# Ledger of designs, part 98: designed miniproteins, single chains, continued (4)

Each design is a single chain, and the fold is of that chain. pLDDT is the mean over its residues in the fold that is shown.

## One batch from the design tools (miniprotein)

Design m15643
Fold by ESMFold2-Fast:
Structure m15643 (fold): chain A 72 residues (1-72)
Amino acid sequence: GSGTLLTEAEMMANALEVLLDNIPRVSEELKKEIVEAALNKDKEKLREYAKKLKELGEENLAGLLETIAEAV
């Protein structure tokens, strides 16, 4: 939503964006897709991207995305 205050999803998306900026293994395209999925609370896409992160060796981020997906 176009609110003045950040929603939980927007806060999570911002945190993910900062984390992903520090991980060169994650492409800018994948980063955008992850952030967008978090903003949209898209459980299926979040789980899909978590699998890709595991394949890249980023287990902690994959676990975070799975937790976010389960929370929505």
Scores: mean pLDDT 76

Design m15644
Fold by ESMFold2-Fast:
Structure m15644 (fold): chain A 69 residues (1-69)
Amino acid sequence: SPYLKAGKAAEKSGDFNTAAAAYVKAIEEDPTNEEAYELLKKLLQSGKLSPETAARVKEALDRYEKAKA
């Protein structure tokens, strides 16, 4: 996924909000993307996300969990 690659590049640069936004798009592209799900969980637990970005991440995590149910 181009979004997954973009997110990893943003994380290397310390841009955690941009990384989270890219991983959210990876989940929107494929709601069963386990790698994007695990990376988003880690970013959410880091406490480095803005409240707006954290809300978007929680929506993406919910989408993954429903797709796996």
Scores: mean pLDDT 83

Design m15645
Fold by ESMFold2-Fast:
Formats: C-alpha cells, sequence, structure tokens
Structure m15645 (fold): chain A 60 residues (1-60)
C-alpha cells in the first residue's frame, strides 16, 4: 500500500498529467472529472487506465 505522502504525490502527478491532456484536447472534460473522482478515492490504477484508454481512443 501507499503511504499518505506517496498518495498525495501520486494524486498531484496524475491530476497534473490529466490537466495537461485536457488542455491539449486528448481527453474530455467528462473524462477529466472521472479521473479526479478516482484519484480522490485513491483508485490510482483505475485513473491511469482511464487516461491510457482515452489516449488510445484519441489515436484511432
Amino acid sequence: GLSEEEKAERKKRVLSAAERLLAAGYITEEQFEEVKKLVDEGRFDEADKLILQALIDAQT
């Protein structure tokens, strides 16, 4: 499991990455809101998978 400090750092990194992807148009506002929800729940692997799937879909 992650420590509270590691969770805070992971949250910061995932949200920062998602904000940049949203600004670049690679993910939607709805996908960004779902990432924020997953990160707030500590579901980092699911947030990462959502971002990866959205990027794959954007390339098609």
Scores: mean pLDDT 81

Design m15646
Fold by ESMFold2-Fast:
Structure m15646 (fold): chain A 69 residues (1-69)
Amino acid sequence: MLTPEQAAALRRILAEFAKDGRSTVPRDELLAAAQEAGIDARPLIEEADKDNSGLVDLPRLARLVDERA
């Protein structure tokens, strides 16, 4: 489970991508942003990208962050 601090940091990262008008983001971009924040978000990103398309649905990932907080 995510700590409240980790969840808040991930929500901030997701909000920044959403401001750019994105609904999906490449997995490597999200992993890099989370790593810069000191968060291992790989399991959440894998769950958000069940089809292994390499693209993560931001609303889906945001829901998972809220569920794991």
Scores: mean pLDDT 76

Design m15647
Fold by ESMFold2-Fast:
Structure m15647 (fold): chain A 63 residues (1-63)
Amino acid sequence: DAVETLRNAYAAALANPEQAALLAEIAKQELIDLGVDEETAERAARAIRDGDRAELEKIMAEL
């Protein structure tokens, strides 16, 4: 589901910061495929890339 996808992508980016940009792009596409709107998926990708835990928690609460 979308929340689990976000949680997994964030954890993976924390473990491998050099892959954060790639993981963010993958998570964005997975969220869109799950029916999340493009704006929210883009916000999530940006938060993953930036390591913004507070924004990710907010997005997960909105899903």
Scores: mean pLDDT 82

Design m15648
Fold by ESMFold2-Fast:
Structure m15648 (fold): chain A 64 residues (1-64)
Amino acid sequence: EEERRIQEAADQGALAAKGFPFYSPEEAKRIAENAARGVLEAKRRNPDISAGELGQAAAEGMKK
């Protein structure tokens, strides 16, 4: 199910960059996967972590 959401995000990104090679659907999936990993790592370190901190962890994960 998460795979479908990642694919939809990739499709939207590709549509926005039509004819303009911003990034591929594969790259968009990789970015989303890195964001999810960042959230998981943050939650593992602090199960009571706030939503704001989880959002920051996702953004930091996306950069890697």
Scores: mean pLDDT 61

Design m15649
Fold by ESMFold2-Fast:
Structure m15649 (fold): chain A 68 residues (1-68)
Amino acid sequence: SMKDKMRQTAESALEALKQGNTVAALSGLKELEEKFGDERAREALRALREGNTEKAIELLEEIIKEYE
């Protein structure tokens, strides 16, 4: 389902951030925003661009929980 794809994309982005791979995380968040219209993904992208990795992680965890 679309929700399963969104959750998998968010889980991959979260794992990338925890590993310090910001480029991979940004790509996943951009996909969530552009293809799925996720507003929390847009906020997480903004947080990452501003250097707020902690807020981006929190928002990704919320996306994962929402799409369970």
Scores: mean pLDDT 84

Design m15650
Fold by ESMFold2-Fast:
Structure m15650 (fold): chain A 66 residues (1-66)
Amino acid sequence: SSLEEARSILEKAKKLYEEGDKELALSFINALAGIAKSTGDEETLKLIAETLKELGLTELAEEIEK
């Protein structure tokens, strides 16, 4: 399912961010957010926002929630 795929991508991005590859991690997250916005996938957008909040990126999470 698209939500399972999104979760897998976000878990990989979260690991990259925690390991110091922040730019690459944010690139994956931004690509996923773009796809989710274009398809109207609210569940994936919510999951992205929650992942960003877990990483301390609250401003980016608020942009996703608009």
Scores: mean pLDDT 83

Design m15652
Fold by ESMFold2-Fast:
Structure m15652 (fold): chain A 106 residues (1-106)
Amino acid sequence: EEVRRLLEEAARHLEEAARLLRESAERNPEVREQLEEIAELAERAAELVRKALESSEEEARELAREAAELAREALRKMGEVADAASAEAQGHLARALRLLEEALEL
C-alpha cells in the first residue's frame, strides 16, 4: 500500500512535469526539440510507473528502477536548457525521482 501510494504520486509528478515541459517548448522555439525530448522522457517514465502499479511486486520494482533512470536523464538534460527550462517542471521531476527512490527502498 505504501509503495503503491509513492508510485501513484511519482506518476502524477512526472505527468505534470511533461505537461509543463511541452508548454515551455511551445514558448521557446529555439530549444523546442530539446524540451520535447525531455517531456518524452518524463512521459515514458510516467508510463512505466503506471505499468508498475498493475504489475507484480518484482516487476514493479524493475519498472520503477527504469522510470527513475529516465527521470535522472530528464533532469540531466534540463541542465542543458536551463534558461528555457521551467523551474516548476524541474521541481516535479526531482520530486518524482525522490518518490521512486523511496519506493525502491521499501
Scores: mean pLDDT 84

Design m15653
Fold by ESMFold2-Fast:
Structure m15653 (fold): chain A 72 residues (1-72)
Amino acid sequence: SLGDILDADGDGVFDEAGYEALRAAIDAGRLNAAQLEGLLGVADVDGDGTLDDADLDYWYEKNKGKPVAEVV
């Protein structure tokens, strides 16, 4: 599930391990831009018109250290 991706290290907290697992899932085609926007609230924060690493990094900085259940 998406929660299992975000809780990649199994501690129930969203951290770098969960973020790396999320990026790997995106690279594998398991998640698309519409799912990132709709399920996680990722926004185009660098203004380039696409969801990219800068948008994901901003979302990660805002959400890191939260319980995974609060992020999903």
Scores: mean pLDDT 72

Design m15654
Fold by ESMFold2-Fast:
Structure m15654 (fold): chain A 82 residues (1-82)
Amino acid sequence: MQEELKEEAKELARRAAELAERAELLRETDPELAEKLAREAERLVEEVVEIMKKLSPEDQQEVMEFMAREGRRAAERIEAAR
């Protein structure tokens, strides 16, 4: 059960990073869609936080490290697309 929750949190974190990346890339060309995607990413992050409250400290750390890594990869892709 805990392993399944950890993987769910990681999947939601990945989706949040993808939506945030798309929002940033669209910010100048489609600001309305960008804001919608940014809000969806924020909701997914909130879901990840709620799942993390149910995890052990070790699993919380693993999810946080995953989120940080996914965020960095998204930032790199944004820079590459500019």
Scores: mean pLDDT 82

Design m15655
Fold by ESMFold2-Fast:
Structure m15655 (fold): chain A 57 residues (1-57)
Amino acid sequence: VEMNSTTVNKNVDEIINDKSVKTVVSYGGPLDPNNIKKLKDAGKEVIVKPYIPSWAR
């Protein structure tokens, strides 16, 4: 699933609980390292995407 970094940081517990989510693609800024650790500990793959389209800012 692809989400803005703010959305990932806010909803990390929901993402962990969603067994259908295997990969989290984050865009829009840095993730909290503690949240990255939580996601990886839950068996999720975490990918940080550095580019945002200008219309989405």
Scores: mean pLDDT 72

Design m15656
Fold by ESMFold2-Fast:
Structure m15656 (fold): chain A 83 residues (1-83)
Amino acid sequence: MKLPSKEEGEWIAEVTREALDYLLKKAKEAGIPETPETARLIVAGIMLTFATALDLAMEGKSREEIEAEAKRIVDETFEKLKK
C-alpha cells in the first residue's frame, strides 16, 4: 500500500473536517442529545470516513468520488444517531 502524497493528505484532512462539521450541524438541527453514546457514534463515523477517504485516495479515486463516499458514511452515521 502506497502512502498518499502531501497534497492528497491535506485535502483528505479537509474532507474529513467538513464531514465532521456537517454531521455535528445535522445532529444539532435534528435535536439529537449530546450523550456519551452519541459522541462515540460520531467518532466512529468520522474515523471510518477518514480511513475510507485515505484508502480510496491510495487507490487513485478522484476527490469527487471520495467526497460522495464520505457523505454516504455521514448519512449512515446520522441514521444510527436517530435510533
Scores: mean pLDDT 80

Design m15657
Fold by ESMFold2-Fast:
Structure m15657 (fold): chain A 69 residues (1-69)
Amino acid sequence: SVQARVIGIDGNIVTIDVGEKEVKIGDLVYKDGQLIGYVTEVFKDTALVNVGDSSLVKVGDIVEIRPFK
């Protein structure tokens, strides 16, 4: 798994500070051991996560990314 920091939120789309070396589209995103979303887009040094409930996450939070199996 990979730890990442939330650096932006726009609606239900969350930007995290890890990119293509660490994460893939479809990877699962957890906060405090609970599934909150999945990676939808990956860039060089950042990625976008779609979260079902944006109230569960705020800028500065640490999330865990797990590979989709």
Scores: mean pLDDT 86

Design m15658
Fold by ESMFold2-Fast:
Structure m15658 (fold): chain A 57 residues (1-57)
Amino acid sequence: MLMVASAPVPKTSEEELELRPGDVVEVLEEVDENYWLARSLATGEVGLVPKSALVPL
């Protein structure tokens, strides 16, 4: 499932994916109620992304 970042996501830990507004990600798995595991289409990096920062594309 493709989603787009609606807000900047800072990399505050090595497990998190850094995103800028407008970055497109592929959601791979739901980790918990607050986070998805996603892949950046621009960089290919995989990491945790807050659900609140993403909207469906």
Scores: mean pLDDT 80

Design m15659
Fold by ESMFold2-Fast:
Structure m15659 (fold): chain A 54 residues (1-54)
Amino acid sequence: AAPVTEERLLEAGRELLAAAESGDAAAYAEAAARFRELAAGLPRERRVALATRV
């Protein structure tokens, strides 16, 4: 797996929000899975802070 960077996690979070706004449940589920996988590589504290910024 590729290393998780703050920029990559924020990008994934923005993709998740875009999918949510699109109303496409399948796109949202896929984006959410990717975001969750990236976030799982970070300490809980950093993960919460980055999620708040998105």
Scores: mean pLDDT 68

Design m15660
Fold by ESMFold2-Fast:
Structure m15660 (fold): chain A 78 residues (1-78)
Amino acid sequence: RASDLHTEGSARLEAGDYEGAVAAFEEAIALDPSYFTAWRNLAEALARLGRLEEAREYAQRALALDPGSRGAQALLAA
């Protein structure tokens, strides 16, 4: 389930496994493209990897799904 993959991705992100976090969040989004938190966290994981162009694209998508997302707004403003 997308929520289980998001939980796995969040745990990997907290552990510093950014590559694993990206993979888990990508799977979560593939199962549920409306899971705005997964889009935001994917953007964060990509930014931590230095993949800044991809991080920006996913942050923009997260903001489109949830315009009030402070996390997505912060990623785009940086």
Scores: mean pLDDT 76

Design m15661
Fold by ESMFold2-Fast:
Structure m15661 (fold): chain A 68 residues (1-68)
Amino acid sequence: SMAEVEANVERVVAWLRSQGHDELADKVRENFARFKAEGVDPAEMEETLRLAAAIAAQEHGLPPLELP
């Protein structure tokens, strides 16, 4: 659902901020607000968010984030 996507966006944002990546966190929030405004499917947004979190963890050497 969109509510679950929005909750997971905030989890990713909080995780990135806790790791010192405030600019990346802001970019994630901005991008997903735009996807919502453009009518992107919630399931596609959730898959994209999980992939983005995994890529960020790999590229920046961060601990993996477990999303519900």
Scores: mean pLDDT 83

Design m15662
Fold by ESMFold2-Fast:
Structure m15662 (fold): chain A 84 residues (1-84)
Amino acid sequence: MEEKIEELIKKAVEAFNKGDYETAARYFLEAARLALESGNLEKVKEIADLARQYADFAEKLGLPKEQVEALRKAVEEIEKLINE
């Protein structure tokens, strides 16, 4: 599962770099869900922090609010996985 999680994170970053923020958000969330399924809570937290950093970068770049919201929603969903 580790290789699959890292591959999904790489796909999320690649989608972000291509301007596909909805796809990036989905890959971050999928990676976090797999990390949770594998029992790796530290990895879930790492993915949440990474997704948050990318959402912050998107806001600093002046991207439209609707594009940033997809990333913010993914962060919120990942954080919920940690809490419950």
Scores: mean pLDDT 82

Design m15663
Fold by ESMFold2-Fast:
Structure m15663 (fold): chain A 58 residues (1-58)
Amino acid sequence: GPEAEKLARQAQGAADAGRALGNEEAARLGEIGYKHAKAGDVEKAREYLERAERLLGV
């Protein structure tokens, strides 16, 4: 649904930012969030995205 699609884009962005900054943990958390979003698991996608964003200082 629209929320899962939005979370997938945001999680991919967090993964890309983590890679660009050399923050491997943030990149991994973003990738996990993306996979959950693609599976339609909005709750886990949001959890992993929030963890990635916290490491990125956003």
Scores: mean pLDDT 88

Design m15664
Fold by ESMFold2-Fast:
Structure m15664 (fold): chain A 86 residues (1-86)
Amino acid sequence: DVVERLEPVRTVEELNKVVQELLKQDGVSPEEAMRLVLDGLKELVRQGKVSRELLEELAENGLRNVGPTGNRYSEEMKRLARELLK
C-alpha cells in the first residue's frame, strides 16, 4: 500500500526514495508511480498525517532528481502543497 509507505515520509528526499522504489516494480510505469504517490499524499492530507516540513519543501522545490515525466508531476506536487499550506 503506497499510503503506508508515504505515512513515515518527512522530507522530499524520502519521498523521492518511495518514487524510486515504485519505479523498480515490474509493470509500474513512471506515470503510474507518480499517480500513486499523488493519490497517496492526498489521502494522507485528508487524514492529517502529512508533515509540515514535507509540504513546505514540496511547495518551494517540488520533486528533485526525477526522470523526464517527473517535471509535470513535480509541478502538480508544488500546486498541491501550496494549496494545503493555505
Scores: mean pLDDT 72

Design m15665
Fold by ESMFold2-Fast:
Structure m15665 (fold): chain A 88 residues (1-88)
Amino acid sequence: EPYEKAVELLQEAARHVQEAYRALKEGNYDEAIEHAQRALKSIEEAKKYLEEADVPDAEREGMLTVLDQLSEVANRLLKEAEELKKKK
């Protein structure tokens, strides 16, 4: 259950990252910021469920690596959108 929830939240975070990237490319900085923030929130929740998951350490570490990579992308999109909005 907790692991399945973590996977669902990872997929939700990935969707928000894609939407943030799209909004950023279209010049919709407020939408890009909102989606990037939602991605980061989903990643945080996924990590919480992953801590409660009864899975081997190797599987947990693999999921954490993916979540960390996705978090890096979301943070870069958030920072870029905030900077572009501020300089408009």
Scores: mean pLDDT 86

Design m15666
Fold by ESMFold2-Fast:
Structure m15666 (fold): chain A 76 residues (1-76)
Amino acid sequence: EELFEKALKLIDEGKYEEAVTLFREALAQARANKDFEALRKLASYLNSLITRLSKDPTVPKSVLDELRALASEAAR
């Protein structure tokens, strides 16, 4: 149901690649529905998450790069 909430749970479990996939799906759904509030919330959360994860050297750079791309897309 809530792709965004599922993605947050995956982040907490350290399953970053799976979480990125769900964030991408959540962004696509919000865009399809023209849900600008969901897009703004997603962009805000992703920027906060990137700041947190960038302090963890075990997080792959590819994951951080994908999250940054998704945050930029959600902000448009």
Scores: mean pLDDT 79

Design m15667
Fold by ESMFold2-Fast:
Structure m15667 (fold): chain A 94 residues (1-94)
Amino acid sequence: SLVAELRELRKNNAPQEEIDRVWGTLVASAVLGEDAAPELALAAAEAVLAAVELSLRPDDPAARARLEEAWARVRALGTPEQVARAERLVAAAL
C-alpha cells in the first residue's frame, strides 16, 4: 500500500523532501501506470511538485526552472501517451 509506505517514512522521521519525492513518485506511477520506468515516474513526480510550488508562488524562478528541467526529462523518457498523461497531471497541479 502506497499509504503504508508514506506512513513508514513518517515513523522513521524521514526528511520532508524525501516524503514529498516518494509521494510525488507514487502519484505519478498511479497516473502513468505500473509499466512506467522508474526514471519517468520520478521525473513526472518532480514536475508535479514543482508545479504545486509554482501554483503557490507563480513568480518563483527556481520552481519554474525545476519544472522546466523535470518536464524536459519527461518528454525525453516518455512515450507520447505517457507524456500526455503527465501533462494532464502537471496542469491539474498548477
Scores: mean pLDDT 72

Design m15668
Fold by ESMFold2-Fast:
Structure m15668 (fold): chain A 70 residues (1-70)
Amino acid sequence: MSKELLEEEVAASLYRMGGYIAKKIGDKEEAIKYYEKEIEYLEKALEIDPENEVAREALELAKKELEELK
């Protein structure tokens, strides 16, 4: 795994955690921002490694979380 791919995946994981916490405490605006950032980094990770099943699954989950917040 390249350093670049690791950085994108780590960033996505951190934003996912932030989004989850914000959603749980009722901060809808922050939750939306965090999930949008997670999606951006997951899309970048999949651009580097299109066969990354974990990133693809995380991307679909993040999109569902974002739809719930709309």
Scores: mean pLDDT 79

Design m15670
Fold by ESMFold2-Fast:
Structure m15670 (fold): chain A 70 residues (1-70)
Amino acid sequence: SSAREAVLREVAGEIWRIAAEFTASRAKDKELAEKIVETGKALAEALKAGDDEKAAELGKELSELMKKAE
């Protein structure tokens, strides 16, 4: 059902937001940490809104930012 899909998207968004915050907390670069947190929040909002195209773009951006935080 669409309601079930909405719940799963919201849960996925929260998982990514938490992962972003955790990665940011360990990042040495404060500016990079802020970008990771903001991108994670934007991804969660896009997923919750059902904007799959925007979510895919933000997910790619978040992955690249998190990789730079290594």
Scores: mean pLDDT 84

Design m15671
Fold by ESMFold2-Fast:
Structure m15671 (fold): chain A 55 residues (1-55)
Amino acid sequence: GLIGEALDKFMEGRVDEAVKLYEEARKKIKELNERMKTASPDEQAKLKEEIDKVK
């Protein structure tokens, strides 16, 4: 996921790229969490999978 990719960039010394990927992941997780607040149980399961893919 994006967080894992950001961690890989940190390990490569690509700090600026890692920061950008973390910010992108944070934005996506925020959007998914907002959708979770009004989602049905079935939709919540799918949204959890999407959040896990960002990690």
Scores: mean pLDDT 80

Design m15672
Fold by ESMFold2-Fast:
Structure m15672 (fold): chain A 67 residues (1-67)
Amino acid sequence: SKLVEELKKIIETTPTGFSEEEKEELKERIESLPDSTLEYWIKKIKENPEEAARYLHELYEYVKKKE
């Protein structure tokens, strides 16, 4: 998925303080997200790139709550 690949690149290139294990978990979990959800987070990050780390932490909490 183009959206999954774009978000994975953002996760890899954004300094978040995540461990490698947390990054891998986040990348795996986003693969199951709907395109509308992926587009939402990508747009949010692109509109405010200075907040990218915070948004990725919010995304991580969001995906942890999904079954």
Scores: mean pLDDT 83

Design m15673
Fold by ESMFold2-Fast:
Structure m15673 (fold): chain A 116 residues (1-116)
Amino acid sequence: NKLVEFLKKNFDKLVSEDEEVFYKAYEELLKLIEEIKASKEEIKEAIEELKKLVGEETSVPAELKLPKMAFILGELYLLAGENEKAIEYYEKTLSAPDIDEKLRKKAEEKIEELKK
């Protein structure tokens, strides 16, 4: 599964304190999903791997790790067709006290789209 390999290789970038590094890695993830035309099954496998990587990484502060990871999980659930779980993870993204403005806005926009 190319998505699982990408997540393992780029996990440090997806939890980076550098917003530019994070968003570049996030955009590369979305581009990869489009290029390989990832199945819902492959995306679900990527979700489980990301959850495992999040649980195993203890050096990253919860405030930094949680909003970015919750947002990525929301995006992956949305692409897997699990709209209710996608909304749940976008709401978890918004619940973080130290969320950056760009990530907050993206999560709000996704929730609005899904409630239409």
Scores: mean pLDDT 75

Design m15674
Fold by ESMFold2-Fast:
Structure m15674 (fold): chain A 68 residues (1-68)
Amino acid sequence: SEAAAQAAAGDRGTAARDRVLKEMEEIKNELVKEGKVEKPEDISTFEASVLLIGRREGAPETVAELLA
């Protein structure tokens, strides 16, 4: 049924969103651990999303350039 197909698509969308949020939180914590920022809150959601995209594309992006 269409409702079951939409529910399955919704579950995939929720899983993808939760994965992105988890990866962004891990990136923020990693930058704090590396001494790039003082606390996770110093990194905006936008900056964390750009870093996540760069990692997924396998392009070597320097964190210093993205935070400058």
Scores: mean pLDDT 63

Design m15675
Fold by ESMFold2-Fast:
Structure m15675 (fold): chain A 80 residues (1-80)
Amino acid sequence: MSDEEIEELARTSTAEALEKLKELIEKGDYEKAERLKEYIIKHTNMPEEVLEIFVEELKKGKSIEEAEKIALKHYLEKNF
C-alpha cells in the first residue's frame, strides 16, 4: 500500500482508516500504522491523544470498538 493510498483512506473514511490501522498493527507494520495515524490527525478533527491511546489499545489486542471506548474515556478524563 502506497503512502498516497494511506492518506486517501484517512481523508475518505475515518471508520475504514481505523480498520486499516488495526490491520497494519496486527501485521506488525508499525511504520505504515504511524503514517496512517498522522494522516488521520491531519485530515480529521480527531485529537492526537485519542489516536495515541487507540493505537496502544489495539497493540494490546483489543477490538476497534473497545479501543475507541477506552481512548475516548481517557481523553475526556484528562481534558475536563
Scores: mean pLDDT 76

Design m15676
Fold by ESMFold2-Fast:
Structure m15676 (fold): chain A 86 residues (1-86)
Amino acid sequence: SEEKKKLEEKLKKLKKEAEELLARIRKEGRITDDDVDKLVELAKKILEIRLKLGEISVSQYTAASIHITAFSLTKDPRDLELALEV
């Protein structure tokens, strides 16, 4: 459907933004609180779209949400990567 195509396009853009932010953080070896907030927002939007598209189950969404919460506390990009890989 047309709605599905729009969601898929939005998902691609959000994933690219998250990947670019993570690549910059790895290159600079530094993560700021602003970077954490932006990545948390991007990850939440990615998960909501993936759930709407039927790409993930409710249980996978819940598991990924726990990883996002862990990332906000640890500031470790590996926790965010686990959320995005669900």
Scores: mean pLDDT 88

Design m15677
Fold by ESMFold2-Fast:
Structure m15677 (fold): chain A 71 residues (1-71)
Amino acid sequence: ASEVEIRAGVALVAAAVLKTVSKKLGDEETAAEADKLMDEIVAAEAAGDAAAVEEVEKRLKELMKEFEEKQ
């Protein structure tokens, strides 16, 4: 697999876990943002756009930090 495919795959799993956990805890805002990031990761991977994958990774890390600060 390419670097883009591996990074996108890892980010997609992380976003899916964040969506599931945040939804279970009643954080619909974080769940909705994670869902949006999953769509963006899939689109970036399909396009082979390494820069887009990197931007989504950065946004996902920020969303995870915000979610942790709420707990």
Scores: mean pLDDT 83

Design m15678
Fold by ESMFold2-Fast:
Structure m15678 (fold): chain A 71 residues (1-71)
Amino acid sequence: KEGAEKAAVYLSRAADRALAGDGRGAIEYLRKAKEYNPEATKAVEEAIARIEAGDYRGAAELAEQTAKQLV
């Protein structure tokens, strides 16, 4: 499933941005992941909420775990 593979790539990039302290960049990649795989919507929305709450590490962890489930 090509969409799941692309979503996994964007989720990993979002995790990298979050760990670098770039919440805006992380959210942009999370939104792209949702566009490629709508099944990731719940995890993406939760990760965005974590970033908005200042929990960048928690957002990165969720994004990376979700990426692993897609591949």
Scores: mean pLDDT 84

Design m15679
Fold by ESMFold2-Fast:
Structure m15679 (fold): chain A 54 residues (1-54)
Amino acid sequence: ALSAAERAEGVAVAREIVRLAQDPSRAAEAERLGREFGARYGAATAELVREALA
């Protein structure tokens, strides 16, 4: 389980990755950052990404 502070940080990072993914020239960078994000947050990844997109 993530603390409230860890969740807030994760959501902020997910928003940044989503922003980069919207630029086709940055797609490879966004994919790399997405893999690093998944490794860091594990099972919480999908939840943090959903919150970032809300």
Scores: mean pLDDT 81

Design m15680
Fold by ESMFold2-Fast:
Structure m15680 (fold): chain A 70 residues (1-70)
Amino acid sequence: VLERVRQALEEIKKKKGSDTLTAVEALEALMRAGLTRQQALDIVNKVAVHTGNPTEFTIEEVLEALRELL
């Protein structure tokens, strides 16, 4: 799961050329990697709470949140 999520996030980051991902982009990447919408929302919310930023996420922040739920 982690490797598929990393690949999906990296694809979005490269296509946009941005240093960060939006919450919607992170959600879409997580769902593409095989997570349910609820699981993806739980990860996105966890990153937002942990970082204090609900709108911008790094790939590593998303992966760290996912690792904590495994």
Scores: mean pLDDT 75

